# Designs tried in a protein design run: designed miniproteins, single chains, continued (4). Part 18

Each design is a single chain, and the fold is of that chain. pLDDT is the mean over its residues in the fold that is shown.

## One batch from the design tools (miniprotein)

Design m12591
Fold by ESMFold2-Fast:
Structure m12591 (fold): chain A 100 residues (1-100)
Amino acid sequence: SRVAELEAEGLRAIEARDAEALQAKMAELVRLGAYDTAARLGLRALEAGLPLPAEELQEAVFRESARGGSKAVNRLDMELGPRRLKEAIERALEERLAKL
């Protein structure tokens, strides 16, 4: 499937340490509604020491995956901490409002 292709491409981006390519693949997974797959790629990127994806992408992944009870989102919340996730969401919203 396209989701499986994007997951494989995301894993290659992590191996290449290409954070921009990874974010592009995660964004396309979010557009396809594959939030759990995007969250799992985000976890693997953190384990590999890559920077966190953009706050907007984190917000979209966590919101939709949490609604579905995703184990990957729960693990990301444990890695980032509930406070950090809330702060990240609040910063993303403030930045969007500042551009209005």
Scores: mean pLDDT 69

Design m12592
Fold by ESMFold2-Fast:
Structure m12592 (fold): chain A 86 residues (1-86)
Amino acid sequence: IVSDIQRMIDQGRSRSDIIDVFVRYLGLSRDSSTSMVDGMQSRGFNYIQTGQIIEHFMSRNPNIQAALGQMGVSLHNGYSIDQILS
């Protein structure tokens, strides 16, 4: 997902196009994907960092619900990108 997001940014694609990458990767509704991205941005994470965090939790969890649950715990604890990815 990170490489797809980087490609969209490099091509000057809109926020809507970047959100579409998350929709396709997560298999969630557009509204759920948008809320997740907005939540990450409100915490100071850019699109690339958001993709890195999601990829990290998705690779370590059996499904999207478990991944989002663990991600939510890390975000609630105020972990930095480096702390989340360690």
Scores: mean pLDDT 78

Design m12593
Fold by ESMFold2-Fast:
Structure m12593 (fold): chain A 89 residues (1-89)
Amino acid sequence: MAAEEARRLAELERRGLEVLEEVEAIKELPAEEARKKLAELGADPETVALYQLGAALRALEEARAAGASAEELADAEAGVAQALARVRA
């Protein structure tokens, strides 16, 4: 039971980070092309939820690496929990 939940969570986290990487790659394109592709991704609620999860996970890891305060870490962890709830809805 716990192993299946952990595996499912890891899969969602991986997908979120993949969407974040895709959005970052799109931002490197010419402005007009980037705007069009970002609008297309933004039209899919699942993709938007996965992007928010990926962004929250990246923010939490960066906060940990930077030695952020307990308050900043708690905010980053809350962001991940909220993004995960959106993906699981």
Scores: mean pLDDT 81

Design m12594
Fold by ESMFold2-Fast:
Structure m12594 (fold): chain A 69 residues (1-69)
Amino acid sequence: SSSEQAKKLAKQAKEYAKQGDNEKAIEYAKQAASLATDPEVQTQLQKAISAAEKGDNKKAVEYLEKAIK
């Protein structure tokens, strides 16, 4: 399902953010956002993308964790 695929992509984005690979974290988070159907999940993914674009890996991970749960 699109929800399960979005969750898997968000988990991959989180692992890249933990590694400091912000480019891949943003790429995977954007893919997750395109598949996410829940507005709250989409909001958390957009916040994660913004944090990663600013180099705030800690906040990016926190927002991705909120998107995954």
Scores: mean pLDDT 86

Design m12595
Fold by ESMFold2-Fast:
Parts: sequence; C-alpha cells; structure tokens
Structure m12595 (fold): chain A 94 residues (1-94)
Amino acid sequence: SIVDELEEKAKELLELINDPTASPAQIISAAVELMGFFEENKPKLSEEEKKKALELVREVLEKILDHLKTHHPEATSYISLIEGGLEYVDKQLE
C-alpha cells in the first residue's frame, strides 16, 4: 500500500541519518523525495491514511531537524527547509 511504501521510505531516511558518511544534502534530498511521494499520492489516501502518513512524515522531519541542529548546525538553509516542512505538516494535521 501507499502507507507501507511511505513507512519503508521513512525507515530508509532514518537509517541515512545514522550513517556518519551521509551529507546534509543527501539527507535533504531523501526528505524532499519522501515529501514528494506523499504529495503525489495524497489524493489516493483516505482521511485516516492521510493522517497516519502526515504523523509519520512529522516524526521523520523532527528527527532530521534534531540531527541537523546537533551535527550540522552550519547547514542553516537545510534546517530552515525542514522547519518549513514541519510547519506545513502541522497545519495539515489541524
């Protein structure tokens, strides 16, 4: 299902955060891919599936934000992109 594929993409992204060789650019690229997959498939999701997908995306973006602030604090443009993504997701969950 779309939700199962989102869960797998989220898992791969979380594994990337734990890779010490992964660059901020690689992490952001994967995050953009996850968000793009969600947006493309959003019209196919029920309200419950959409909420579950948004909660999953929020969790992943929060972990990315924490990782970037801790290990790559100089990547301010990427941090701002993730913060913007979280604001978008939070508005969708209201």
Scores: mean pLDDT 86

Design m12596
Fold by ESMFold2-Fast:
Structure m12596 (fold): chain A 64 residues (1-64)
Amino acid sequence: MNDRVEVDVRGLSVDEAVAKALEKVIEHSHLVVRVDESLREHVDEIKEKILEKYPTAEVEVVVE
C-alpha cells in the first residue's frame, strides 16, 4: 500500500526541489512533486535523483 505525499517545489531550483522532495518521500510512497514551467526540462533529472535514494517509491512530477 502506498501513502500519497505531495510536495510543492514551484519557484525552487533543481537541487532545492530534490532536497525538499527527499524530506517528504518514504520507501514505497506515492510522491507527487509539483514544479513550475521553469523546471519542465528537468523533470526526469528530479525523478531520477529521488529514485536513486528511494527506488521503490512511485514518483509523479506535475507541471502546473
Scores: mean pLDDT 77

Design m12597
Fold by ESMFold2-Fast:
Structure m12597 (fold): chain A 58 residues (1-58)
Amino acid sequence: SEQAQRLKDTLLLLGMPEKDAQAVADLVDKGASDEEIAAKLRELGLGDGVIDLVLSHA
């Protein structure tokens, strides 16, 4: 989806490996909640402030 692609592009820009960015994008496409997506981003090493920023829809 457009939302999943936008999130993936943002994560790649932040230096996340493509495999990990794709895994997060797949969660968005499956309709995962923001909490589930945030949990995956924390697992991948992102801090809460960065997670809040990337999930803010911008």
Scores: mean pLDDT 80

Design m12598
Fold by ESMFold2-Fast:
Structure m12598 (fold): chain A 87 residues (1-87)
Amino acid sequence: SNLDKALEILDEEMKKAFERAKEENLKTNEQIDELLKEAVHRVLEKLEEEGIKLSEEEQRALNEKVREYSKEFYKEAGVEIPEFAKL
């Protein structure tokens, strides 16, 4: 499905962001937030390039997965999880 493809792209981009955070020893909330924003933008660009259109329900599922990755990023970096990322 389109959602499955979007989730695969998200997984790949988030893995790249995790590797970059570890290599560059990024540990501040601002640095982690910037990395996550860049990764999400790359996902959206790839979806557009591949002509993948998501329904509102599929977009919500993708956003929920982004929140899960955000929580994991903050945990791995050892910084406090921002309130918006807890939900």
Scores: mean pLDDT 77

Design m12599
Fold by ESMFold2-Fast:
Structure m12599 (fold): chain A 97 residues (1-97)
Amino acid sequence: MKAEEATPEEVVDELYKAGYLKKRLTPEQARNLAGAIALRMAELLKPFDPEGAEEILSLIKQGKVEEALRLSLKRARDLFGADTVVEAIEKIEEKAK
């Protein structure tokens, strides 16, 4: 999945295939999870990319969850070389510890 083309449903499907989810989510649940992921990624990115983190948080506050998710994935890819949502979360969490 390309970061610039990511939808909440595709992100959730990737997490399901990676074994992080036991059941497939509804589209509403997928959007809610995508918002939570974008928020968590912004928090983890803040020490490394404070401007990018603030932009992601601003998009979430505006209700632009899909844009916030795509930006968080793009920033993770640019900073850490993460090719997937799972890899982005894992690399950022490893760096944040």
Scores: mean pLDDT 73

Design m12600
Fold by ESMFold2-Fast:
Structure m12600 (fold): chain A 61 residues (1-61)
Amino acid sequence: SLMDEANALLEEWRQAKLAGDEERLKEIEERLFALMSRMSTDEFAAFVERAAAIEREVRAE
């Protein structure tokens, strides 16, 4: 499903951020932006909340 694909990419995004892999981050972010354009309002809200939580976790340490 769309949300399963988005959640899998968010996990790859988290791992790429922790690794400092900027090329992989660009690749993942382009795919995430494409998926975001296909999301319903509710799906987008859930996605943004999850992405914000991952950003917070990565920046904590």
Scores: mean pLDDT 82

Design m12601
Fold by ESMFold2-Fast:
Parts: C-alpha cells; sequence; structure tokens
Structure m12601 (fold): chain A 70 residues (1-70)
C-alpha cells in the first residue's frame, strides 16, 4: 500500500465514524511520508476529534507519534 492508499482508508474510516481506524490508517501514511505537512495537519485534526469524542488516550498516542516524526 502507498501513503495515498492509507489516506483513502483514513477518510473512509472517519466517514464511517471510526476515528480510531482513521488514526491507525493516517499513522501508516505518515510512516511512509513523515514530512508531509498536510498529513501531519490531518493527523492533528483527527487527534482533536478523538479527544472531543471521549478518546483522549488514542488522541495522545497520535499526537506523540506526529511529534516524534523527523
Amino acid sequence: MTAEDYVQQAIEHRNAGDLRGAAEALRKALELQPQDEGLRALGLDIADQLEAAGDPETARELRDFIASLP
């Protein structure tokens, strides 16, 4: 799979209301393209949505992952 494939999966998961699945797919996209500023911004948006939805642990994991990227 490419980063583009994982971004598409993240969008599909988010549209289905599966924010954890969206975060998992986005993390894989960022592993492939760690310096993509658009993907980082999307990841932070998903983290904010996770926290608002009552999943602060998954939001923290995603934020920490993004902060660890080169």
Scores: mean pLDDT 84

Design m12602
Fold by ESMFold2-Fast:
Structure m12602 (fold): chain A 74 residues (1-74)
Amino acid sequence: SAREAAYAEMRALLAEHRARLQAMLAAGASEEEILRLVVETLRRILAVMEATPSVDPELVERVREELRLAEELL
């Protein structure tokens, strides 16, 4: 289903985020660089959620709020 495909894509995005974060931390990345990765990942997750009407609207709103807070820290 579209919902199952969306959750699979979001899990893949989170796995990619984890790998990139580990590489960045090993390379001595700054807090700003790490925060930019968080913002990038949240934007990509939100795009998948907004493209999939069957995703829980409460979950979508929580991700939007997390993105807003992360963007304010940049």
Scores: mean pLDDT 88

Design m12603
Fold by ESMFold2-Fast:
Structure m12603 (fold): chain A 71 residues (1-71)
Amino acid sequence: MLSPLEQIVERFTREVDRLAATLDPASQRELEAVREGFILWVKNNPDMPPEEAEEVARRMLRHLEQRIRER
């Protein structure tokens, strides 16, 4: 069973990969960097409340989705 924090990371990674699949290779690399940054941030803050990590993940995904729509 994944911890709540690991579940948030897994979900964020899948959503970013889903968005990346619709983009050109250069944009895919940018989204990969965002994914890696989020994973590292969570790893460096293992005692972070899951609710806080979930809110940050949702905010990042909204910004990525909006940026894609504005292209």
Scores: mean pLDDT 79

Design m12604
Fold by ESMFold2-Fast:
Structure m12604 (fold): chain A 59 residues (1-59)
Amino acid sequence: SMEKKTGTVVKIEGDYIIIKDENGNLYKAIYSPTVKVGDKVEFIKSPKKNAYFITKILK
C-alpha cells in the first residue's frame, strides 16, 4: 500500500537512510543525496519493491 509516513533522519548508513518516527520506530529508506541527518522527511513503502523511499523533505 502507498501509505505516507513521516520521521527524522537519524543516520546515513551506506546506501540507506535510517529514519525514526514519532513513536521511536526505525525505518530503512533508499539513499538520496539531498537528505541529511536531522532532516524531517516524508517516506513511503513501494508496493512493488518492498523498500522505503523518501518522497519529500519537510522544513
Scores: mean pLDDT 81

Design m12605
Fold by ESMFold2-Fast:
Structure m12605 (fold): chain A 59 residues (1-59)
Amino acid sequence: EEEKERIKRQVERVLERTLAAHPDLTPEQLAELRKIAEEGVEKGLPVSEVAARMDALVA
């Protein structure tokens, strides 16, 4: 429970950073980034894996 909250905060930080770095994201990319974030938290994925998936989406 405490671990999940920590991961959620880290994933939210990565999402915010990605959004700030990529202001021209399409609505489709925004929806996919949100999905990646939610799946990452739900499955307990490493934050590095979530970040890599987000970076691949916006590259």
Scores: mean pLDDT 79

Design m12606
Fold by ESMFold2-Fast:
Structure m12606 (fold): chain A 83 residues (1-83)
Amino acid sequence: SIRDRARQLSQQASQLSDDSTNPMNRTIASYISGAAYQLSLGQIDRARQLLQQAQQLINQDPNPSPDIINLYNQVQRLLQQAQ
């Protein structure tokens, strides 16, 4: 289900945040984790807001992590499917 997939993505983003040594990457991954978690609860609007915060920070990073971009795209795709 969308909720099960969102829960998995939240755990992956949380782990990426914990493993990141770069404070920007930690913060972005944390927002992605929060967005996926809210999506797992069916809180679509809150998930969208958190994902927008992640996008703003990604846009400020001159060299964004490919892992973060990939995870962001997966959560955004899942959010579109949940509508």
Scores: mean pLDDT 87

Design m12607
Fold by ESMFold2-Fast:
Formats: C-alpha cells, sequence, structure tokens
Structure m12607 (fold): chain A 58 residues (1-58)
C-alpha cells in the first residue's frame, strides 16, 4: 500500500540522517575508511528513497 511505502521512506530518511551525521564525525576524526563506507551507505539509502517515491507516483 501507499502507507507501507511511505513508512519505508520515513524509516530510510531517518537512517539517512543518522548516516550523514556518522559520516561527518568520521571525516572530522580523519577516519577516511569509515567515511567512504558511510558515503556508499548514503548513496544506497538515497537510491532506495528515490525508487520508493517513484513507486508511489506510479
Amino acid sequence: SVADLQARIDAAEKELAEVKEERDRAIAAGDYISATILSARQLALETEIELLRRRIER
């Protein structure tokens, strides 16, 4: 349902905010390996959110 898709988007957006904060902390600490991993996770979450939004639109 649209409500189920929206709940998944909301959960992914919450996780995205947390990942962005963790990435910023990793960069500040000079932990470039963790920052790279978190950047990949950010991209995956942004892609998931986009695909879920497109499912609601169609």
Scores: mean pLDDT 88

Design m12608
Fold by ESMFold2-Fast:
Structure m12608 (fold): chain A 91 residues (1-91)
Amino acid sequence: TKVTKVSDNLYDITENGKTLTLHRDDLIALLESEGKSPDASDEEIFAFLSKYSLDEIIARLLSLYLGLPVPASIEEFQARIEATRQRALER
């Protein structure tokens, strides 16, 4: 899995030609669930995410962030995250 920072609060996670864009707050919540600091550095975020597949990251985030059952599709989850990204870019 390849992780790229695209703005101060947004990260792209790419695997097998599929890209999921995540907000920093979602990633911090994930790290906290694993016992990591809420004030995690970019290095810590990259190291954490590089250990997991895109599907595993999505499963963990849906369980934690959205309160949804195991993900039905990457596309649906990505659409929700993209809506959050657009709101973040507006403010």
Scores: mean pLDDT 67

Design m12609
Fold by ESMFold2-Fast:
Structure m12609 (fold): chain A 70 residues (1-70)
Amino acid sequence: MTPEDLDKIAEENGVPAKALREALGKLLSEKHPSEITAEDIAEELVKRGVPKSKAEAAARAVVELINKEL
């Protein structure tokens, strides 16, 4: 997974790229990528001011990308 992959997911889902990068960076510092759920990512995005519907959509796209790289 590259920063550019995250930026694309953020743009497609109307989420700030910085918020998505910071949310995922925090989760990756706390647990293995295989343990990160869509709910974890969505919760971190909501804490950063992202609307729940957009956060959930972006979170699902990120989990799909992680599963392709594991």
Scores: mean pLDDT 80

Design m12610
Fold by ESMFold2-Fast:
Structure m12610 (fold): chain A 72 residues (1-72)
Amino acid sequence: SHLEEVRRLLQELAPEEAEALIEEARKAGVSFGQLLRFLRGVREGKLPRALPGVGPAKFGVLVDIVARVVAA
């Protein structure tokens, strides 16, 4: 499932941090499929410029959190 794949990509974070990121995305109206696409893009060095349904402030929070998973 998308949720299981998201958790797999976040395995480098502490479990509580991974769940906090998932919950923040959910509260921002981000689907698990959109979150998975975002995380894959970040991992591949192809930073998504926006997520449909997510405002700039929420998008910025997601970028900040996932930066810890992906080497700059």
Scores: mean pLDDT 69

Design m12611
Fold by ESMFold2-Fast:
Structure m12611 (fold): chain A 85 residues (1-85)
Amino acid sequence: MKELAEKLAEEAKRDAEIGAELVLEYKDGKDVKGVAGYIAGKLLLIGGAVNARLAAELDPELGKEAAKYVEEQAKKAGVKVEIGL
């Protein structure tokens, strides 16, 4: 179970990092590519939040750490993500 929690926490952190980068890169984009990149970034931040919550169900400490990281990445990107862990 711990190995699965660790993988979920790592995926959450990675998705949040990439998601935040995409949101920041494409936030001012006005073409189809810009809109798609912005939406993809937001979806990755949401996916990171889901994975952090799943990790917390298996290992509360790993999940809380991942959740805080995802929330910080979302905050830097100006996206509201509340995991509540």
Scores: mean pLDDT 82

Design m12612
Fold by ESMFold2-Fast:
Structure m12612 (fold): chain A 67 residues (1-67)
Amino acid sequence: MSRAQRHLEAGMMFLQSGQFELADAHFKAAIKNGATAEQIQEYIENNPLPEEVRKELEIYKKKAEKA
């Protein structure tokens, strides 16, 4: 996997576990390593997520769109 992909998956795991600080660090690292808004959207669409987790991912998607 790419470095961006590994950070997206780690961020997702931490977000689902309620570890928001670790999730934030991994999503920021994913975006820095080239993760796109489309990749984040794919995780949102392909995973049944609690609404709070979806809201956090939408924030990271917007950050990736501007990067």
Scores: mean pLDDT 78

Design m12613
Fold by ESMFold2-Fast:
Structure m12613 (fold): chain A 79 residues (1-79)
Amino acid sequence: SELPEEEKLKLGKEELKKILEEKKAYELLKENEELEKEDERLGLLAMQLEAALLLEGKPEEERRKVLEEKLARYREHLA
């Protein structure tokens, strides 16, 4: 699997939130807060995926599709 830069792999939850804020992904931060209330790991996964995709410069539409697919698959495993 293609991984982000080594520095990004070491980012904690706090740093991931900073990345999303810097990239103006405020609506994603609000949605992530709701995901964390549903399941903390689901919220963390969403933040990691969005941060990585934003740092890689992926288009908004592509990021949205990838995130939705990954979160849906993860939710299936939680059920």
Scores: mean pLDDT 67

Design m12614
Fold by ESMFold2-Fast:
Structure m12614 (fold): chain A 83 residues (1-83)
Amino acid sequence: MSDEEIIEALDAHVAELEALAAAPLAALRARVAAIADEAARREAIAEGSLAILEEVRAGAPEELRPYIDAAIEKLRAQLEAAL
């Protein structure tokens, strides 16, 4: 596999992982917005973010296994920034 093929495959798989996270992330944002207590919101963010990351990891294609740690770290940073 060439570097170009690796980059193309990684970009496609990262987009697939982001798509898997999009709906549960939107649901978590809506849930968090309904919580009035700041401490409870922080707890919900922490628990929800972990659940989303585990769901994305479970849904990842087998071919993505060598890149999954990097993709999960990128998604974790996006989740922290989004919440």
Scores: mean pLDDT 69

Design m12615
Fold by ESMFold2-Fast:
Structure m12615 (fold): chain A 83 residues (1-83)
Amino acid sequence: KDQIIQIISDTTRQVISLDPDNRVEIVRQTRRGVQRIRNSPDDPQQLKSAVTSTFRDIQSVLRSPQSRQIVTDGLQQSLQLID
């Protein structure tokens, strides 16, 4: 979980740099998602669902194709850490 939370933190930092005017919404979605992941059981399927929902929620508030791609890349990296 800690490695996935680190990927989310790094992804969030990158997309805020590209969309600074949207910082408040990006941070809000990130905080909700991190809480969801921390509260998720250590079941791989449930953890994958929580991680996917988190990245999807962050991506939904982004307008830039570049920012959306960064979120997609972060999701793929995070899913590779779940067996």
Scores: mean pLDDT 79

Design m12616
Fold by ESMFold2-Fast:
Structure m12616 (fold): chain A 54 residues (1-54)
Amino acid sequence: LSPELRRDIDRAMSDIMDSVINLALQRNKDRPLSPQDQASLQRLRQRAAQLRAR
C-alpha cells in the first residue's frame, strides 16, 4: 500500500474504534467499569491512538 493510503486507512480504523468504544461506554454508563474492563479499554484506546499517529 502507498504511505498515503495506509495512513488514511489507519485513521479511518482509529475513528471507528473510538466510535465503538464510546457507544459501549454509553450503553454501560449506569454500571461502573471493573479494573480489568478499564485496562482493556485503555489498551483499545492506545491501539486507536497508535493507528492515528501513523
Scores: mean pLDDT 79

Design m12617
Fold by ESMFold2-Fast:
Structure m12617 (fold): chain A 64 residues (1-64)
Amino acid sequence: SIDDANKNLEQGKQAEKEGDKEKAAELYQKASDGYQDLGKNGQATPEQQRLSGDADTKAQTLKA
């Protein structure tokens, strides 16, 4: 759901702020996946599609 995707995004930001890169990457990936699933069903706004891409980029950067 959108609420779960938003929650994962906020928790990812908090984990990143705390320096837990592994947890932040996992949470950002979950947020990205949640927004992407909404997009596959035609339910994602253009803003949510951008949030999905941004969260995926953050997850990949934190894993590297």
Scores: mean pLDDT 81

Design m12618
Fold by ESMFold2-Fast:
Structure m12618 (fold): chain A 65 residues (1-65)
Amino acid sequence: MDGAETVEATAAADLRAAGASEELARAAGKVVGQAYANGMSGPEVARIGRAAAEAVLAGREPPPA
């Protein structure tokens, strides 16, 4: 649980720093944190994280994990 929360918080903070809205950054963080919590591999979590980041930096909601 703590690892997934850290991944979620870090992803949300990084996306806010990159110019995403707080709402979209939090949504993307949740998607990445959920992928990590589901036991997905590092490369799979990274792929999901990239898709989420691309969407929210373009002002769109992230795709689900």
Scores: mean pLDDT 79

Design m12619
Fold by ESMFold2-Fast:
Structure m12619 (fold): chain A 72 residues (1-72)
Amino acid sequence: SVVDQLKALVDAGVAAGRLEVVSEKTEPSDAKENSFTAEPAEDEPGVVLTYVEIDPETGKAYKTTRLLREAG
């Protein structure tokens, strides 16, 4: 999916040392479809990445929020 591709690009950036995950949380969601959003953090440097993944076996959705910054 497009969400999986975007997530993989972010994960590759972290693995390459270009991006740092400052914070991450995952919580249950009532969403019915996968989504991916990225927006500037309001109160600090970086980008807030939010994505929703639905488990195809259970139908349960999980929302992950990450704060990302450029790494040196």
Scores: mean pLDDT 77

Design m12620
Fold by ESMFold2-Fast:
Structure m12620 (fold): chain A 87 residues (1-87)
Amino acid sequence: SSSLPPSIVEAEKKFEEGKALYEEIVTSGDFSEEKIKEALEKFEEARRLLTEELQRAKAGSASQETLEYIEGKIKEVEALIKKIEEL
């Protein structure tokens, strides 16, 4: 298996942490501003890491499949940022 760049691994970790917080918020009905902010910060950090890796991948002549993978992950993060901002 090809190892993912550490930045992608860290981005996935932040994304999963943010998702867990978002799911806790919507499931419990506890819309505390502190929890919403924490989830948003996790998603924004994931988006930052993915965007930085996308720029490195473009500069490094990465395959179209690699670029599409990272762009797809960015879209997933952005969708959840939109959902958390609408709470």
Scores: mean pLDDT 84

Design m12621
Fold by ESMFold2-Fast:
Structure m12621 (fold): chain A 128 residues (1-128)
Amino acid sequence: MEKTLIVIISDKNLVEAAIKAIKKDMELNNIQTGIFQVPSSLIEALQKEFPKLTFISSSDPNADTIGALPILILPNNTPVEEAVAKILEEMEKRSISKVLLVGPQAKVESIAKALREKGIDVTTLPVD
């Protein structure tokens, strides 16, 4: 089963951005169940929206053992080169070949261009 790394570039509305990202990932990969590793503050809201998915804390030591995928959250002011480097590191660590990039249109397009130049399959999902 091909795995997609969800990356959110935002300082605000993280719950709404995560909901949009997860819905898009489920649509693209025909996912009905899955385990996502997210900041603890997002778990209650995401579990309410997706009762068939499992959400665990980003600090959970069992995440890698159970095949949980991180949702990578980067501040909006993260430089393109730094964002690309962090995304590539997570992709290599987890053997992921696809990225779903969520955030402001101009920022996600800049990061997507850099990743695509490295041969990575990138879907962008702009949010305000």
Scores: mean pLDDT 79

Design m12622
Fold by ESMFold2-Fast:
Structure m12622 (fold): chain A 74 residues (1-74)
Amino acid sequence: MKKIITAKEDGLTAVETIDLEMTPEEREKSKLKITDGNGADGDSLIKDLSRNGELVDAATTIVKKGDKLEVELE
């Protein structure tokens, strides 16, 4: 499943930003889980993540307000 998200806050990880922008229904369908900062399990639901058109790591990438995240979920 592909989703495009615009970051509304500075200083969150890409995983945190993705989780906050998902509706409860989308979270239930995608099974996206916030990691504890170590990238465990939450990364397993993210196949690819791009920030402003470049591939990035979901757990370690810190986003800026206005960044566009394109995420592919399993």
Scores: mean pLDDT 66

Design m12623
Fold by ESMFold2-Fast:
Structure m12623 (fold): chain A 90 residues (1-90)
Amino acid sequence: PVIEELAQKLGVSVTTLKNAAEKLAKSLELTVPKVIEAIEEAYHLLEENHPKQPKTLNSILTSAEFLDVLVNKLKVPVDKAKQLLKTLNS
């Protein structure tokens, strides 16, 4: 199951990942599965682009790669996605 494997890779509990995904889904008007897929895709992009850097849930959610997935794959408006990233970095 994607969520269990992703939570392990990010060093968080399934509950922590699920709660983050539910909050993001509400803010972005997406489904929880779509948010989990976006986090997983951003994780793979960060592994490809920065293989030696540690990947935490926060580092994924504040990454340019996550922004790219939200805008280009999930068609989230750029301004909405950028505002979310500013909130997560605060």
Scores: mean pLDDT 80

Design m12624
Fold by ESMFold2-Fast:
Structure m12624 (fold): chain A 63 residues (1-63)
Amino acid sequence: SSMKEKLREEILELTRQIMLKRGEPQETIDARLKSLQEASEGMSLDELERIKRILQEQLAMLG
């Protein structure tokens, strides 16, 4: 798969994990992941890598 597709998948998984740790309902998680999946389709590699780093730091802060 392309690097962009891998980054998008990683961003979606990180977002899911953050929302789960915050106790968000599954239906809220599903809706946000769908929205993020659509929004990320036009993003550059640099933008995706930036978002991934931010999400990784947020997840780390949550333990």
Scores: mean pLDDT 87

Design m12625
Fold by ESMFold2-Fast:
Structure m12625 (fold): chain A 99 residues (1-99)
Amino acid sequence: GKEEVIKLAKEAIKLAKEAIKLAEKGDDEKARKLVKEALKKVIEAGLKLMETDPSLTLRAIGIILRAIGLEIDLELGGDIKEIAEEVIKLAKEILELVE
């Protein structure tokens, strides 16, 4: 339901913010792990958003595909902080859609 979507999106923001702090300290391995967890929560929130409000299906699919793209970028050695900032933006978009 709506509460689950909100919870997942907020957890993704929290994990991504923690990942940024760890990356700034040079703990790239732990930061990368937290960004992966945040991306999984964004994808799960997008899937739950589709179940909660089918009228948002195309918007949710767009968010899920962008999250998958960020996961690929992360595995290809992309910038952890930039990817984490994009995760925060995606999670905020989900929160705006469930208002």
Scores: mean pLDDT 90

Design m12626
Fold by ESMFold2-Fast:
Structure m12626 (fold): chain A 89 residues (1-89)
Amino acid sequence: HMEELRKAVEAAEKGDPEALERAYSLAVQMLKENPDNVEALLALARIAYLEGDYDLAISLVRQMLDIHPDNEEARRLLAEVEAKRAAAA
């Protein structure tokens, strides 16, 4: 359920640790059912970015781009995470 995943990610961004766990569980379940699920890969990358794990976020986006190299949302997220990591250095 994409809408349920979206709401969980939004709540996690507001600092709800239970929502973060729920978003992670939903995304992982969706990927077990379809490993090419772009929505689930994007959600996991956003969760990693939110947690400050920029290396994991980049790895997840690269996996997504390996499946869909022309995905504009994935390319924008990669650029955003890379810029944030550079600013943190």
Scores: mean pLDDT 79

